# Ledger of designs, part 9: designed miniproteins, single chains, continued (2)

Each design is a single chain, and the fold is of that chain. pLDDT is the mean over its residues in the fold that is shown.

## One batch from the design tools (miniprotein)

Design m4297
Fold by ESMFold2-Fast:
Structure m4297 (fold): chain A 80 residues (1-80)
Amino acid sequence: MDDAKAFLEEGKELFKQGKLEEAEEKYKKAIELDPEYAEAWENLGEVLNALGKKEEAREYYLKSAEIEARRLPEIVDRVL
């Protein structure tokens, strides 16, 4: 199956290299393959924050938190 994790790892590598737009593309592909991949939403938020899009970054961080809250209730207090 198409590997959302592979796109996430490619995005992390690109982000470490400062290739923010390319990292954004990879994280978006990971989310397209697995919309419940909280780490991909979080990393997309990081890229947008680095690009200066702080309002968009916040929305993606909150989406990641919502996904994790549904799966791991104990993280709710850390995100709120």
Scores: mean pLDDT 77

Design m4298
Fold by ESMFold2-Fast:
Structure m4298 (fold): chain A 109 residues (1-109)
Amino acid sequence: SLEERLRAIVEEAKQKLDELAKEFEKTYSPEQAKAVRELANIAKGALEALYRLAMEGADPETIEQAGKTAINYIKEKGKELGVPDEAIEKIVSLLKEATDRIVEAVREA
């Protein structure tokens, strides 16, 4: 079902965000690692919002625009929190990939 496909995309992206945060805990200061985890959690919230939007019957263009807005927010918030640019780039890349997959799934439904 579309619901099962969308949930699989979101859960896979959340797992990758958790793995990313854990890897940064090994190499960065505790303060920087905490900032990366906070940003990853915000990105997970954005993924859940995109899932709900898709399940509520939003068109692909609306979901794509919501994803773009979330990515811009993550970039700004990451800089505000002092997240290393490398980590911001990787989190944004994961969120963009997941958004594109959600949009494709909705278009194919």
Scores: mean pLDDT 90

Design m4299
Fold by ESMFold2-Fast:
Structure m4299 (fold): chain A 70 residues (1-70)
Amino acid sequence: DEELRKKAEELLEEAERLGVRLVIEKQDYSTAEKVAELLKRAKELLEKGEYEEAIKQAERAVNLAKEALK
């Protein structure tokens, strides 16, 4: 599904931006590393066409980063 693929890509971009903010604003390298691992899994799932699971991993990355930025 093209729509699910685009949603996964948008979430990946958001999580990458938030990961950068964790390093710059919080110096939270540990959480940034965890976000990067979730993004790696999401990208692998996206490459395999597993869009729903890719979205779940990307959303997890976004949520983790947002919690750490509070």
Scores: mean pLDDT 86

Design m4300
Fold by ESMFold2-Fast:
Structure m4300 (fold): chain A 80 residues (1-80)
Amino acid sequence: TEALRAEAEALVAKAEEALKQGDYETAIKLAEQAARLARQAGDNRLLARALSIQAEGYAKQGDLEKARELYAQAKAAYEA
């Protein structure tokens, strides 16, 4: 559990850096991996953060519908 959380946190940090660099495709992929590990760890806050990064990546690419769906999932994870 703790190892999965640490791995997910590292992936979130890398995804945030990719967003800052404008590499939205890499940010989305890393955040998807982080979300998977966060679910396995049962960490809803980390899951919400990963989903929010995915949403921002899609929004920056112009996929506003996908971004809205992912933001809704992130909100649900925060409220869980």
Scores: mean pLDDT 88

Design m4302
Fold by ESMFold2-Fast:
Structure m4302 (fold): chain A 95 residues (1-95)
Amino acid sequence: DPAALERIHEAARILVEAMKKDRLSPEEVERAREALAVLNAASDEQLRAALAQEDDEEVRTMLQYILARKNNDLAKEIDYLLKLNGLPEPVEPVK
């Protein structure tokens, strides 16, 4: 589905841009949260297809980070987080 791949590319781009900002508005936080939900809901096949079509290295790194998280590959997840310039460690949801 080309529309699904376009949504995945846009979601990854939204997260990359959010990471570059010193402060986010409530609307930007909600947009980033929805973007993350889109990426987490995507299948591994859709994420790999999006990665194969993406030319932007930062967006590619974000897609690789999400794939590593979905596959519980902690070493790759950490490597991609460092490449994304030190995103905070993933925090478990508050119980």
Scores: mean pLDDT 75

Design m4303
Fold by ESMFold2-Fast:
Order: structure tokens, then sequence, then C-alpha cells
Structure m4303 (fold): chain A 60 residues (1-60)
């Protein structure tokens, strides 16, 4: 798994979220999870989970 690519995807997800593109933010976070997997630090994984939940709440 590629940690550097996963972190880049998380940055893109944050930018998408800030722009109001919640679906894109969720899609990017899902890809970051696939790419980073078990190599993601716990704090980063927790932040991703929170951001995804917030994006999904705004889509509902």
Amino acid sequence: MNLERALALIEEARAAFAAGDYQRAVDLLEEAGRVGGSQLPREVADEMRRLAAEALARLA
C-alpha cells in the first residue's frame, strides 16, 4: 500500500469538502482507505472516518 498517495488523496478530500463537494470527498476518502490501508496512522484513520461521516450527513 502507498502511504504517500493515501495522504495526497486525504488532502484532496479535505479540499473537496471545503468546496461543498461532499460526494467527491467521500469517494476520495474511500480511495485513500484502499491505497493506505493498515499503513495509515490511527489519528489519520480517525480523522478520515469523522470527515466521511460529516460529508455523508450533508448528503442525507
Scores: mean pLDDT 81

Design m4304
Fold by ESMFold2-Fast:
Structure m4304 (fold): chain A 57 residues (1-57)
Amino acid sequence: SPDDERARFLEAGRRAQEIGDEHERRLLEQGVPPDEARREGDRVTDRVADRLIAEIS
């Protein structure tokens, strides 16, 4: 149903954000500067979100 697809879309976004945040955390632990780590984390979030959304569509 459209409501189920919407719920899956929102969950995909949340999961992508978790993965991106974890990637940023790992970069910070490796000594990457905070601004660069955040940009790389955001890129991972976007890439994962696009991939997960494509699977739902």
Scores: mean pLDDT 86

Design m4305
Fold by ESMFold2-Fast:
Structure m4305 (fold): chain A 91 residues (1-91)
Amino acid sequence: RERAAEAAREAARAAAEAAKASGREGALKGTAAAIAAAGAAAGAELGLPAEDVAGDAEGAARAAREAGEGEEARRAAEAAEEAARAARAAG
């Protein structure tokens, strides 16, 4: 529970950094990834089903990969994938 929420918050921070590093096109995808990861964090804190939290985190990882090919986008995707694993481990 706590690990899933922390991992999702980390994914949201990484996605926000990816949005800042990206051009205009990538900024929209990075922002979408940050919103999805923040939703996963809130869901984990509120005790939503692990599958729903993992799904939101997986959505964040997909959006982060679409934000660009830079290191920031890669870190955001990795953080979101870790959040999905933490959510499944908590369920």
Scores: mean pLDDT 78

Design m4306
Fold by ESMFold2-Fast:
Structure m4306 (fold): chain A 68 residues (1-68)
Amino acid sequence: SEELRRNHEQTLEVVDQLVAQGAVQLAIDLLRTQIRDLAALAERTGDPVARELLEELQARLEALEKEA
């Protein structure tokens, strides 16, 4: 779970940097890729941490798509 949390923090950091640079579509594409991969992991493992992080990424994606 520690590796998942670290990767999640790095993903959000990159997303925030892309948004700050006006690269909103790249941020959306990154979030979609991470959501797909994390959803597959959560489905396969049943890890509650993976599900928690997935929900956070989905919320961030929805917020960005609303602005696009």
Scores: mean pLDDT 84

Design m4307
Fold by ESMFold2-Fast:
Structure m4307 (fold): chain A 73 residues (1-73)
Amino acid sequence: SALVEEGLELLEEAVELAKQGRFEEARRLIDEAKRLIEEGLPYLSEEEKREVLERARELMDETDRVGVRVATA
């Protein structure tokens, strides 16, 4: 899904922005990425969903480690 691919790309950009201390911009990209992934998920197979959710979790965990807290920000 193009939506899911774009969402994962935005999460990768958010990791790089967070590493640069650009936390507000990183948080905006994480929010947009979550919207795109959620929109695209229903159109994926169970196998594809698992792979996408695992990758998204890894990237979001990386942003959390550098201080970007989407759930509380």
Scores: mean pLDDT 79

Design m4308
Fold by ESMFold2-Fast:
Structure m4308 (fold): chain A 62 residues (1-62)
Amino acid sequence: MELQKIRDELIEESKKVKTIEDAEKLVRRYAQKLYDLELKNKTVSKEVINKRLEFAGLPPYP
């Protein structure tokens, strides 16, 4: 399952994190991979993702 692979990659990459800035970049990259998976499976549109991010006060999906 792709979700498990994304989770495992996050755990491995977290072991390489040395700064808070690197941790923030890792979390952002992980969130983007999850949104990419939702878009690939057509469970949600890019517009819906951007509306969710806007509601949460986060920058738009790239």
Scores: mean pLDDT 70

Design m4309
Fold by ESMFold2-Fast:
Structure m4309 (fold): chain A 67 residues (1-67)
Amino acid sequence: MSEAESELLSALVKKDIEAAKEALRKLGYDLPEDASLEEIEKAYAELVSRYLREALDRALARREALK
């Protein structure tokens, strides 16, 4: 997991909206300055889904390398 992803999770647990926005911007998410907590949570859910896809692709690549 990237450092920015860890920062985002920590900020969401603390409900630190400003820290969560900064972490999402570092991850390349284009959020408005006035983004709500709900929009931040939605962006996080999308990020988690994307990360799981990448993790699956990496697991498949590892299995091919072991053949």
Scores: mean pLDDT 70

Design m4310
Fold by ESMFold2-Fast:
Structure m4310 (fold): chain A 65 residues (1-65)
Amino acid sequence: GPLEAIEAIRAGDYDRAAEILEEMAKKSKNPQVAEYYRKAAEAFRAGDAQTAMEYLSKALAIEQA
C-alpha cells in the first residue's frame, strides 16, 4: 500500500517501490490515478526518482482512500 511504497522509497529500494506502485495502479478505481502510479513506477525503474516523486504526489493528491 502507500505506506510500504514510501518506506521503500526512503530505503532507496526503487525496484521495490516500483513493484508496489504497479500493484496500486492495478487496484485503483480512478484511471488517472492508475496512470500516475504506472508513470511513477516506470520513472523509479529508470532511476529517475525526481520524476517518479512528481507523479506519485499527483496520484496521492487525487487518491482519497
Scores: mean pLDDT 82

Design m4311
Fold by ESMFold2-Fast:
Structure m4311 (fold): chain A 62 residues (1-62)
Amino acid sequence: MEEFRREAERMALRMGLDEETARELAEEAAEVFEELVARGVKPGIAETSAMMYMLARIVERE
């Protein structure tokens, strides 16, 4: 699951967020991913859902 967090953090940084905000949002997205997988959601679907959650959080800020 560490791979997903790193990918999410890199995505947020590429979108122009500062390092602290990117790290915080990536950690939130990773928690969503882990929770979905724990509930039995397929990893690929959980990854997409968690990434969409992070993007929604970014849009809400601006």
Scores: mean pLDDT 80

Design m4312
Fold by ESMFold2-Fast:
Structure m4312 (fold): chain A 58 residues (1-58)
Amino acid sequence: SEEEEQRRELIRQLEEARRELLERAEELKKKGGSQEEIDELEANARELERAIEELRAE
């Protein structure tokens, strides 16, 4: 259905956003960046992971 297609597209977009946050956190770790910034990025990635799981449960 169109709703299933829209949900799959949204999941894909959220997965991409989560990946970008985690990649940024890893780059900051390599550069010796702020632990506060790293923690915030990882926390935001976990929030997106939760949203993805909720959408997949539909």
Scores: mean pLDDT 85

Design m4313
Fold by ESMFold2-Fast:
Structure m4313 (fold): chain A 79 residues (1-79)
Amino acid sequence: SRLEEARAEIERRLAELEAEMRERLAAGADPREVFRAAGREFSDWLYELEEKYNLSPEEAAELRSEAEARFQALLDALA
């Protein structure tokens, strides 16, 4: 389903975002700047996914809530 495809893409994008953040942190980048950049990128692609998969408002709200919780857990793990 579209919702399952959107969830799979979220999983892939979060894994990519984690890898990018870890690489930048390992290279000595400022954690504040890394997390700020990640937050902007996350917001941008989350908006794109809602449009791309033509989700209903209810599906979009559920997906956004799930994605935001997973992103916050990622930030907490890297802090």
Scores: mean pLDDT 84

Design m4314
Fold by ESMFold2-Fast:
Structure m4314 (fold): chain A 66 residues (1-66)
Amino acid sequence: SKDEQVKEILEEGERKAVEAVLAGDLQAAIDALREALKRVEEIDPENKEGIKRLERGIANLEELLK
């Protein structure tokens, strides 16, 4: 289902972002969440909660990069 695909994309994107942050690579973490966001928007553009969750994660990481 679309819900299962979105869940897997969110979990993988967030896991990659956490791994990148722990490695000290904030840009790689942002890139991982941006890729996940692109995939969620392509599969289920009406998933407002998933999209907002990824957008918030990206914004938080971008603020840390400043």
Scores: mean pLDDT 87

Design m4315
Fold by ESMFold2-Fast:
Structure m4315 (fold): chain A 120 residues (1-120)
Amino acid sequence: MSEAESAATFLRDAAEGAEEAARKAEESGALKAAKLLREAAEALREAAEELEAMGREGAPAVELLRRAAEALREGARLVEEALKAAEEEGADKEVIEEIRRLAEALREAAEVYEAAARRA
């Protein structure tokens, strides 16, 4: 798997996680949180497509890793906003914990990709 393909796959998996969290938030009545989670999923999916295009065009690894880190940071920001909205809307505790874990995972992934880019 190329660097671009690996990063794109990770972003697509993260987008699916955000979409699943959005479905659960909506079922819990947290409509604002669900909207923000779907916006995060769309941003991550769009970034995955961009990374695949960059990889096909022969972009350097450092550019691919930096783009992945930027996408993950933006995704984390939207998921963190969704977490606040879910808490304000009184979402189920289980849903709130799932959104929190997703936000933490995206932040951690962004730091990993950013560190990798600095070494490339």
Scores: mean pLDDT 88

Design m4316
Fold by ESMFold2-Fast:
Structure m4316 (fold): chain A 65 residues (1-65)
Amino acid sequence: SAREEARREGQRAVSELLSTTPISEIDLQKVAEALEEAGRRLEKEGRLDAARVAFEYARRVRESS
């Protein structure tokens, strides 16, 4: 499903962020940027519905900042 694909790519992007950035420097802006990167990767793969879900998650995170 599009939600499962978005969740999987989003988890991958956030895990990469957590492995490269100290936890004390992680904020909602960086999380939103990671989710936006996941959305862009899904778009390049032609998974447009999953990309839309990933961008929606990123938007919600930004609105919570």
Scores: mean pLDDT 82

Design m4317
Fold by ESMFold2-Fast:
Structure m4317 (fold): chain A 78 residues (1-78)
Amino acid sequence: ALEEARRKLEEAGRLYREGIDAFNQGKYEESAKLFREAAEKAEEAHRLAQDVDPGIAEASRLFSEEARKLAEEAEKKA
């Protein structure tokens, strides 16, 4: 469970960085999709870590919230 949660959070981080790059290039539709995918992976990590590692669970929750917020910003510009 914990190893899977770490992999999901790492994947979320990669998608998030790709989303930032797309946003900075004005590719808002692509950016929104990447941030939505990052939020989904972070939410999965939160669920997997919730009863195993409170630190990873909390980090994953905050990451998901931030990614969703950025997806909404990108969607407004698309």
Scores: mean pLDDT 84

Design m4318
Fold by ESMFold2-Fast:
Structure m4318 (fold): chain A 101 residues (1-101)
Amino acid sequence: SDLEKGRKALEAGDYDTAIKYFEKELEKNPENAEAHLLLARAYLQKGDYETAIEHLRKAIEIAGEATPEQLRVLAEAYRKMGRTNLAKAIEKAADIIEKKK
């Protein structure tokens, strides 16, 4: 799938190829929250934090609730901006949501 090809490119550090495949997925499924999340991750790795946050916001909007993975991407953005304590707090919130009570 385009998502799988994009993920493999993302893991290999080929961010431009990853973006291309995730954009192809969004051409077919504009409301695919996972594709928006993966685009956010690719843009974060390129240092384009503003574009990353916009795609993350879209992913959260589509999902209706923030998922643990979406929160971890948000935490990574804050970490790269030097907000380390905030990033750790967001990661802890993601872990709590993931484990549930």
Scores: mean pLDDT 83

Design m4319
Fold by ESMFold2-Fast:
Structure m4319 (fold): chain A 60 residues (1-60)
Amino acid sequence: SFEKAAAQALRDIEGWPEEEAEKLAREMAKLDREGAVELLVKAGVPEERARRIVDSAEKA
């Protein structure tokens, strides 16, 4: 699912702890693609990496 893939990408790419990654992935799953990117940018992820994370999660 997008949520599981997003949580895994946050852990693998950004090195986030499991609990924080899962919590943010749940919020991302409620948003469209641009909303998910914007949420990651607000959480401190650079826009280019945020787009790669969201694109990776959508393809999983």
Scores: mean pLDDT 82

Design m4320
Fold by ESMFold2-Fast:
Structure m4320 (fold): chain A 111 residues (1-111)
Amino acid sequence: MSPEAQGVIDALVQLLRTLRDLGYSNEEILELFERLLREIGEAVPSIPEEKLEELLRELKRALENGWSLEEIEEKLARLFAEILEGLSPAELRKVAAIVSERLLEVEEEAA
């Protein structure tokens, strides 16, 4: 995987961790990720909608079934890596900007 793609995955995993540390509920986490994935899909229409829906569905299952944070992080990283694999460098930069902006917003609300 490219260092740029790995950086995006790391930011997504950190977003999940930060939301959990701030005491966000499973429902609130899912709502935020649904909005994030919608924004990504609108910015990068070459990503099949079905792949974004699969990521959200798998996150919902993991959260509802009481998976450990480590297991949820591993699942998210894997599914998101599959989404990023087909992207051009320009599209990857768009996704990186969206994920990083959302992480900064959540971290600023915590401060």
Scores: mean pLDDT 83

Design m4321
Fold by ESMFold2-Fast:
Structure m4321 (fold): chain A 86 residues (1-86)
Amino acid sequence: GKIEEAEELIKKAEELLEKEGKYEEAFKLALEAVKLAIEATEDIEIIAKGIGTILRAIGLALDGKYEEAAKVAIEGAKEIIEEVKK
């Protein structure tokens, strides 16, 4: 389902970030994972947290801070995935 897909994207994003230094690619995959996690829930509080993560990560990316953007998106996606799996 969408949560399993989001978890796979986060694992790939972490590998791109930590092992390959591919920050922009890691950011894009992590952003997709946040979107999938939001789509997997009807909890408006969880959805709002996910949207907040997306906006913060995009803001960092617009400033060219892709490493920071990827880290924010990965951390936020993990939090949302854990909350949805409760």
Scores: mean pLDDT 86

Design m4322
Fold by ESMFold2-Fast:
Structure m4322 (fold): chain A 83 residues (1-83)
Amino acid sequence: AKTIITARITRRYGPVKVGDKVVVRGKDGGVAYGTVIGVEGDLVTAEITASTGPVEVGDAFAVVGEDGVVVATGTVVKVEVVP
């Protein structure tokens, strides 16, 4: 199974690109890592590649661009688990 998230950017510091790294932080809980697979305006779609716990709507996310600098932050608005 694969986990695909859609997140809304609430703050942007630089360009978000397909292939950028994503970090999702649960409330007082786990961390998930992923890769951006789509960008449309303020919506980012990412595939989760590793996690220490479940990813949920409302979780905080950050996009890490070139040079390892955070280029955007926001909130997860959709989680889809595909077989």
Scores: mean pLDDT 82

Design m4323
Fold by ESMFold2-Fast:
Structure m4323 (fold): chain A 79 residues (1-79)
Amino acid sequence: SEAAYEASLKILQSLPEEELLRREELAEKLGDHALLGDIYFAQGRYEEAVKAYQKALELDPSNVEAALGLAKALEALAE
């Protein structure tokens, strides 16, 4: 659900920087572009998050979490 996805993002945002870096390395190793987007978003790296979510959607256009993450990252970049 969207609520579960938002809760997951908030958990990532609450993690210490060193833990986010470890998870980023793991997501890169696994090729998990949606997870990379979530981690970049949690770090405030919104432009990188947008690119990761777009890549996730290129691979799976039905990925609801990636679509939600993309919308949130684009909103964060809006003036």
Scores: mean pLDDT 85

Design m4324
Fold by ESMFold2-Fast:
Formats: C-alpha cells, sequence, structure tokens
Structure m4324 (fold): chain A 100 residues (1-100)
C-alpha cells in the first residue's frame, strides 16, 4: 500500500539521521549531531501520525521519547548518554520498520 511505502521511507530516513547523529557525536561535531537528531525526531513524529498499527505506534512513541532524551543529553554535554539513547531509538525505529 502507499501508506506502507510512505512509512518505510520515513522510518528509513529517521534511521539514517540517527546513525548520522551518532557519527557526528563520535567526531565531536555536536551541532551536526543535534541537527541530525532533530531531523530524525520530526521524521519519526510524522511516521507516528501516519501509523494506524497500535504496535508500530507504541514503538514510535518510545523512539520519539528516546530521541528527545538524546537531544536533551547532547545539549547538556552528556554525549555518552546521548549515544546510548540514540542507539535505543535506532533499535526501536528498526523494529517498527520490520513490523510494516
Amino acid sequence: SKERLDLEALLTFALIQVSLAIKYLEKKDYDGAIEAFENALKTAERARELSTDPEVQRLLDEAIRKLKEAIESAKNGDYETAIKKAQEARDLLAEALRRL
């Protein structure tokens, strides 16, 4: 369906942005990391609005929460926690994608 293809595209883009944010943190490009996390968050929120499967919605709600925690940690200079939360968000987004 078109809805499945749209969700697949959004979740794939969110996963790319989370992975990019982690790489930026590792090379100490903190501004780049925050921008990539914010792009992932907006994309995950859009995917959540389009999703009608309750389990996909649950996974996306948790991923959105983890992305917000990653952004807050990064803004506070806690880059270790930001990476951990980003990895948790990535795993949840990947599970949502597998569920489609």
Scores: mean pLDDT 91

Design m4325
Fold by ESMFold2-Fast:
Structure m4325 (fold): chain A 63 residues (1-63)
Amino acid sequence: SKKEEQEEIAREIGRTLREIGDTLQKVLEYVKAGDYEKAIELFEESIGKEAGEKLREALEKRK
């Protein structure tokens, strides 16, 4: 059924968006815990090297 196909697509998109959100929340948790290296590594793995470098710069400016 077309409706079942649309529901499957919606579930897959929802899963992907939740995974991205969970990853970003985990990065924030590491930052709050002072685990800056873990935060940077996770952010680099999930978004990319340039994003990790920008996060490193932002965290270094705080101390």
Scores: mean pLDDT 78

Design m4326
Fold by ESMFold2-Fast:
Structure m4326 (fold): chain A 81 residues (1-81)
Amino acid sequence: GAVERLREEAQAVSDAAKAGDFETALKEIREMLKLAGEVGLPASVAVGYVLRIIGSLLEKNYDDAVKDAQALAEEAERAAA
């Protein structure tokens, strides 16, 4: 489902960024925004998490990026219920 895919995209963002592939990381972030919208998560909430993820990636704080991506997936699960 969309929540499982959001978790997979979160890991893919982290892996791509660690590899120095920021173009792939941005592609996965765009997919996360799409999936969050599909489950009815408000855009303000989804964008807030994405901005935190991007900030953490720019600081090379991959653990915080993964944590915020997981939190986005949890918000999407609540919105889907």
Scores: mean pLDDT 78

Design m4327
Fold by ESMFold2-Fast:
Structure m4327 (fold): chain A 73 residues (1-73)
Amino acid sequence: MRLASPEELKRIAEETAKKALEAAKQGNWSEFARYLAAAGVTIAAASIAGHEEVADELRKLYDETVKEAEKLR
């Protein structure tokens, strides 16, 4: 199985978080949920690849994205 590099995983996660937050700002909660699911997959990929420090950074980004979206409800 080919896994993305730590740098690629961070980039993917940052782009996904931005798209999730923009969807939340637009009131598109179905797209928001879709991007959160994608972020979860990226965190799992980092952990499976042994990049635990990266996985921890991605988990923090995920939590921050959820907190920001909750302020928009």
Scores: mean pLDDT 80

Design m4328
Fold by ESMFold2-Fast:
Structure m4328 (fold): chain A 74 residues (1-74)
Amino acid sequence: MEEKAEEYLKKGIEASLAGKTDEAVEYFNKAADYYEEAGKKHQAHVARALASFYKGDQAAADEHITAAEKALGG
């Protein structure tokens, strides 16, 4: 589960570096789904924030970063 999340996160990064923004968004959302299934809420929110950022939704990206910080806090 977590290993698969990391695989999709890597694919998202590679797609973003290649300028394939739509593919990067899809891969980051898949990474987030697998992190959620693994119980890794902070990592899931980070992946959602990346997807939102590349989609151009800065408000959603900021919300997910705040949620990730809360999940890690302590």
Scores: mean pLDDT 82

Design m4329
Fold by ESMFold2-Fast:
Structure m4329 (fold): chain A 85 residues (1-85)
Amino acid sequence: SDRELILETARKVAERLLEKSKEADFITGVALRLEAVGILTEAEIAVRSEDPFPWLEALINGAKAVDPEAGKLLEETLKRIRERR
């Protein structure tokens, strides 16, 4: 389901950011951890929303700011949801 796909992708991206935070400097580590929490929170809002796309676009932009590769993972998920009809 779209809900399961959103939550699973958000979890994987958050785990990636948390792992990167362990090897980062203090300031970068804080930014990565805050974004991980933001991604999980916004994904929960998206799956409860009648229109998840604005929330997913916000997640992609936030993730790209701290980790461009993490943002691409969320973008791929949004593309799959859009293509599913």
Scores: mean pLDDT 79

Design m4330
Fold by ESMFold2-Fast:
Structure m4330 (fold): chain A 85 residues (1-85)
Amino acid sequence: LESLIEEGEKELERYEDPGLLTGLGRLYIDLGKYEKAKEYLERALSLRPAEKNPDAAYELGRAYAGLGKDEEAKKYYDLALNTIK
């Protein structure tokens, strides 16, 4: 996981991509580093809003759930689901 994060962060320095930011957020969630995941996912959503980036909204919901912020988690899960459906 750390190797994938290091590779992604090096790529991010050259080209800031919403998909890469979302992937890095997901990897940080897998490591249990929810605050760091939230930072990357918020950056992904700032570049491409949730209606065109439901994966980032879903992963941000997971980050908020990991932080114990259930209301915020539900908000982003609902946003991701409504965009997909």
Scores: mean pLDDT 78

Design m4331
Fold by ESMFold2-Fast:
Structure m4331 (fold): chain A 90 residues (1-90)
Amino acid sequence: ATEKVMELINEVIKLLKEADLTPEEVARFIGLVLRIIGALLENDYESALQDLEGLKKFLEEAKQRGANPEVLDEAIKKIDEAISILKEKI
């Protein structure tokens, strides 16, 4: 479960290079990803789930502000898959 979630997060990181995020949005994204990775390494699936939902909301906000919607929709789909995997663990 953790390995698959980490794989999905890495895929999201790769996608967001093409999403035309602002430097402020990139910094916020990095902070959220580091929190999720930290929680996963501690097997704190509840905190990881909460932060993944926060990441999804952040990506939806970036899309509304005019960042690349096709790339962000693909990233959000991968986050939804990660959320689904973690929900089966708690």
Scores: mean pLDDT 83

Design m4332
Fold by ESMFold2-Fast:
Structure m4332 (fold): chain A 66 residues (1-66)
Amino acid sequence: MSEEEREKKAEELGREAERAAVLGLANGDPQTAADALRKKAEELKKLGYEEAAERLFRGADTILSL
């Protein structure tokens, strides 16, 4: 995978995580929202974007504390 492809994939994962969080919270299902964020964070970590992954893990923790 090229550097450009990795960057694009990371952006897509971030947008998917935001969408999943919004939908999960809107449906009154914070657990599903948090699980989606953690899954996307794991994928980001595999691509080498550990800082972005950590942000999503923190987001999942925040959702579960609401």
Scores: mean pLDDT 79

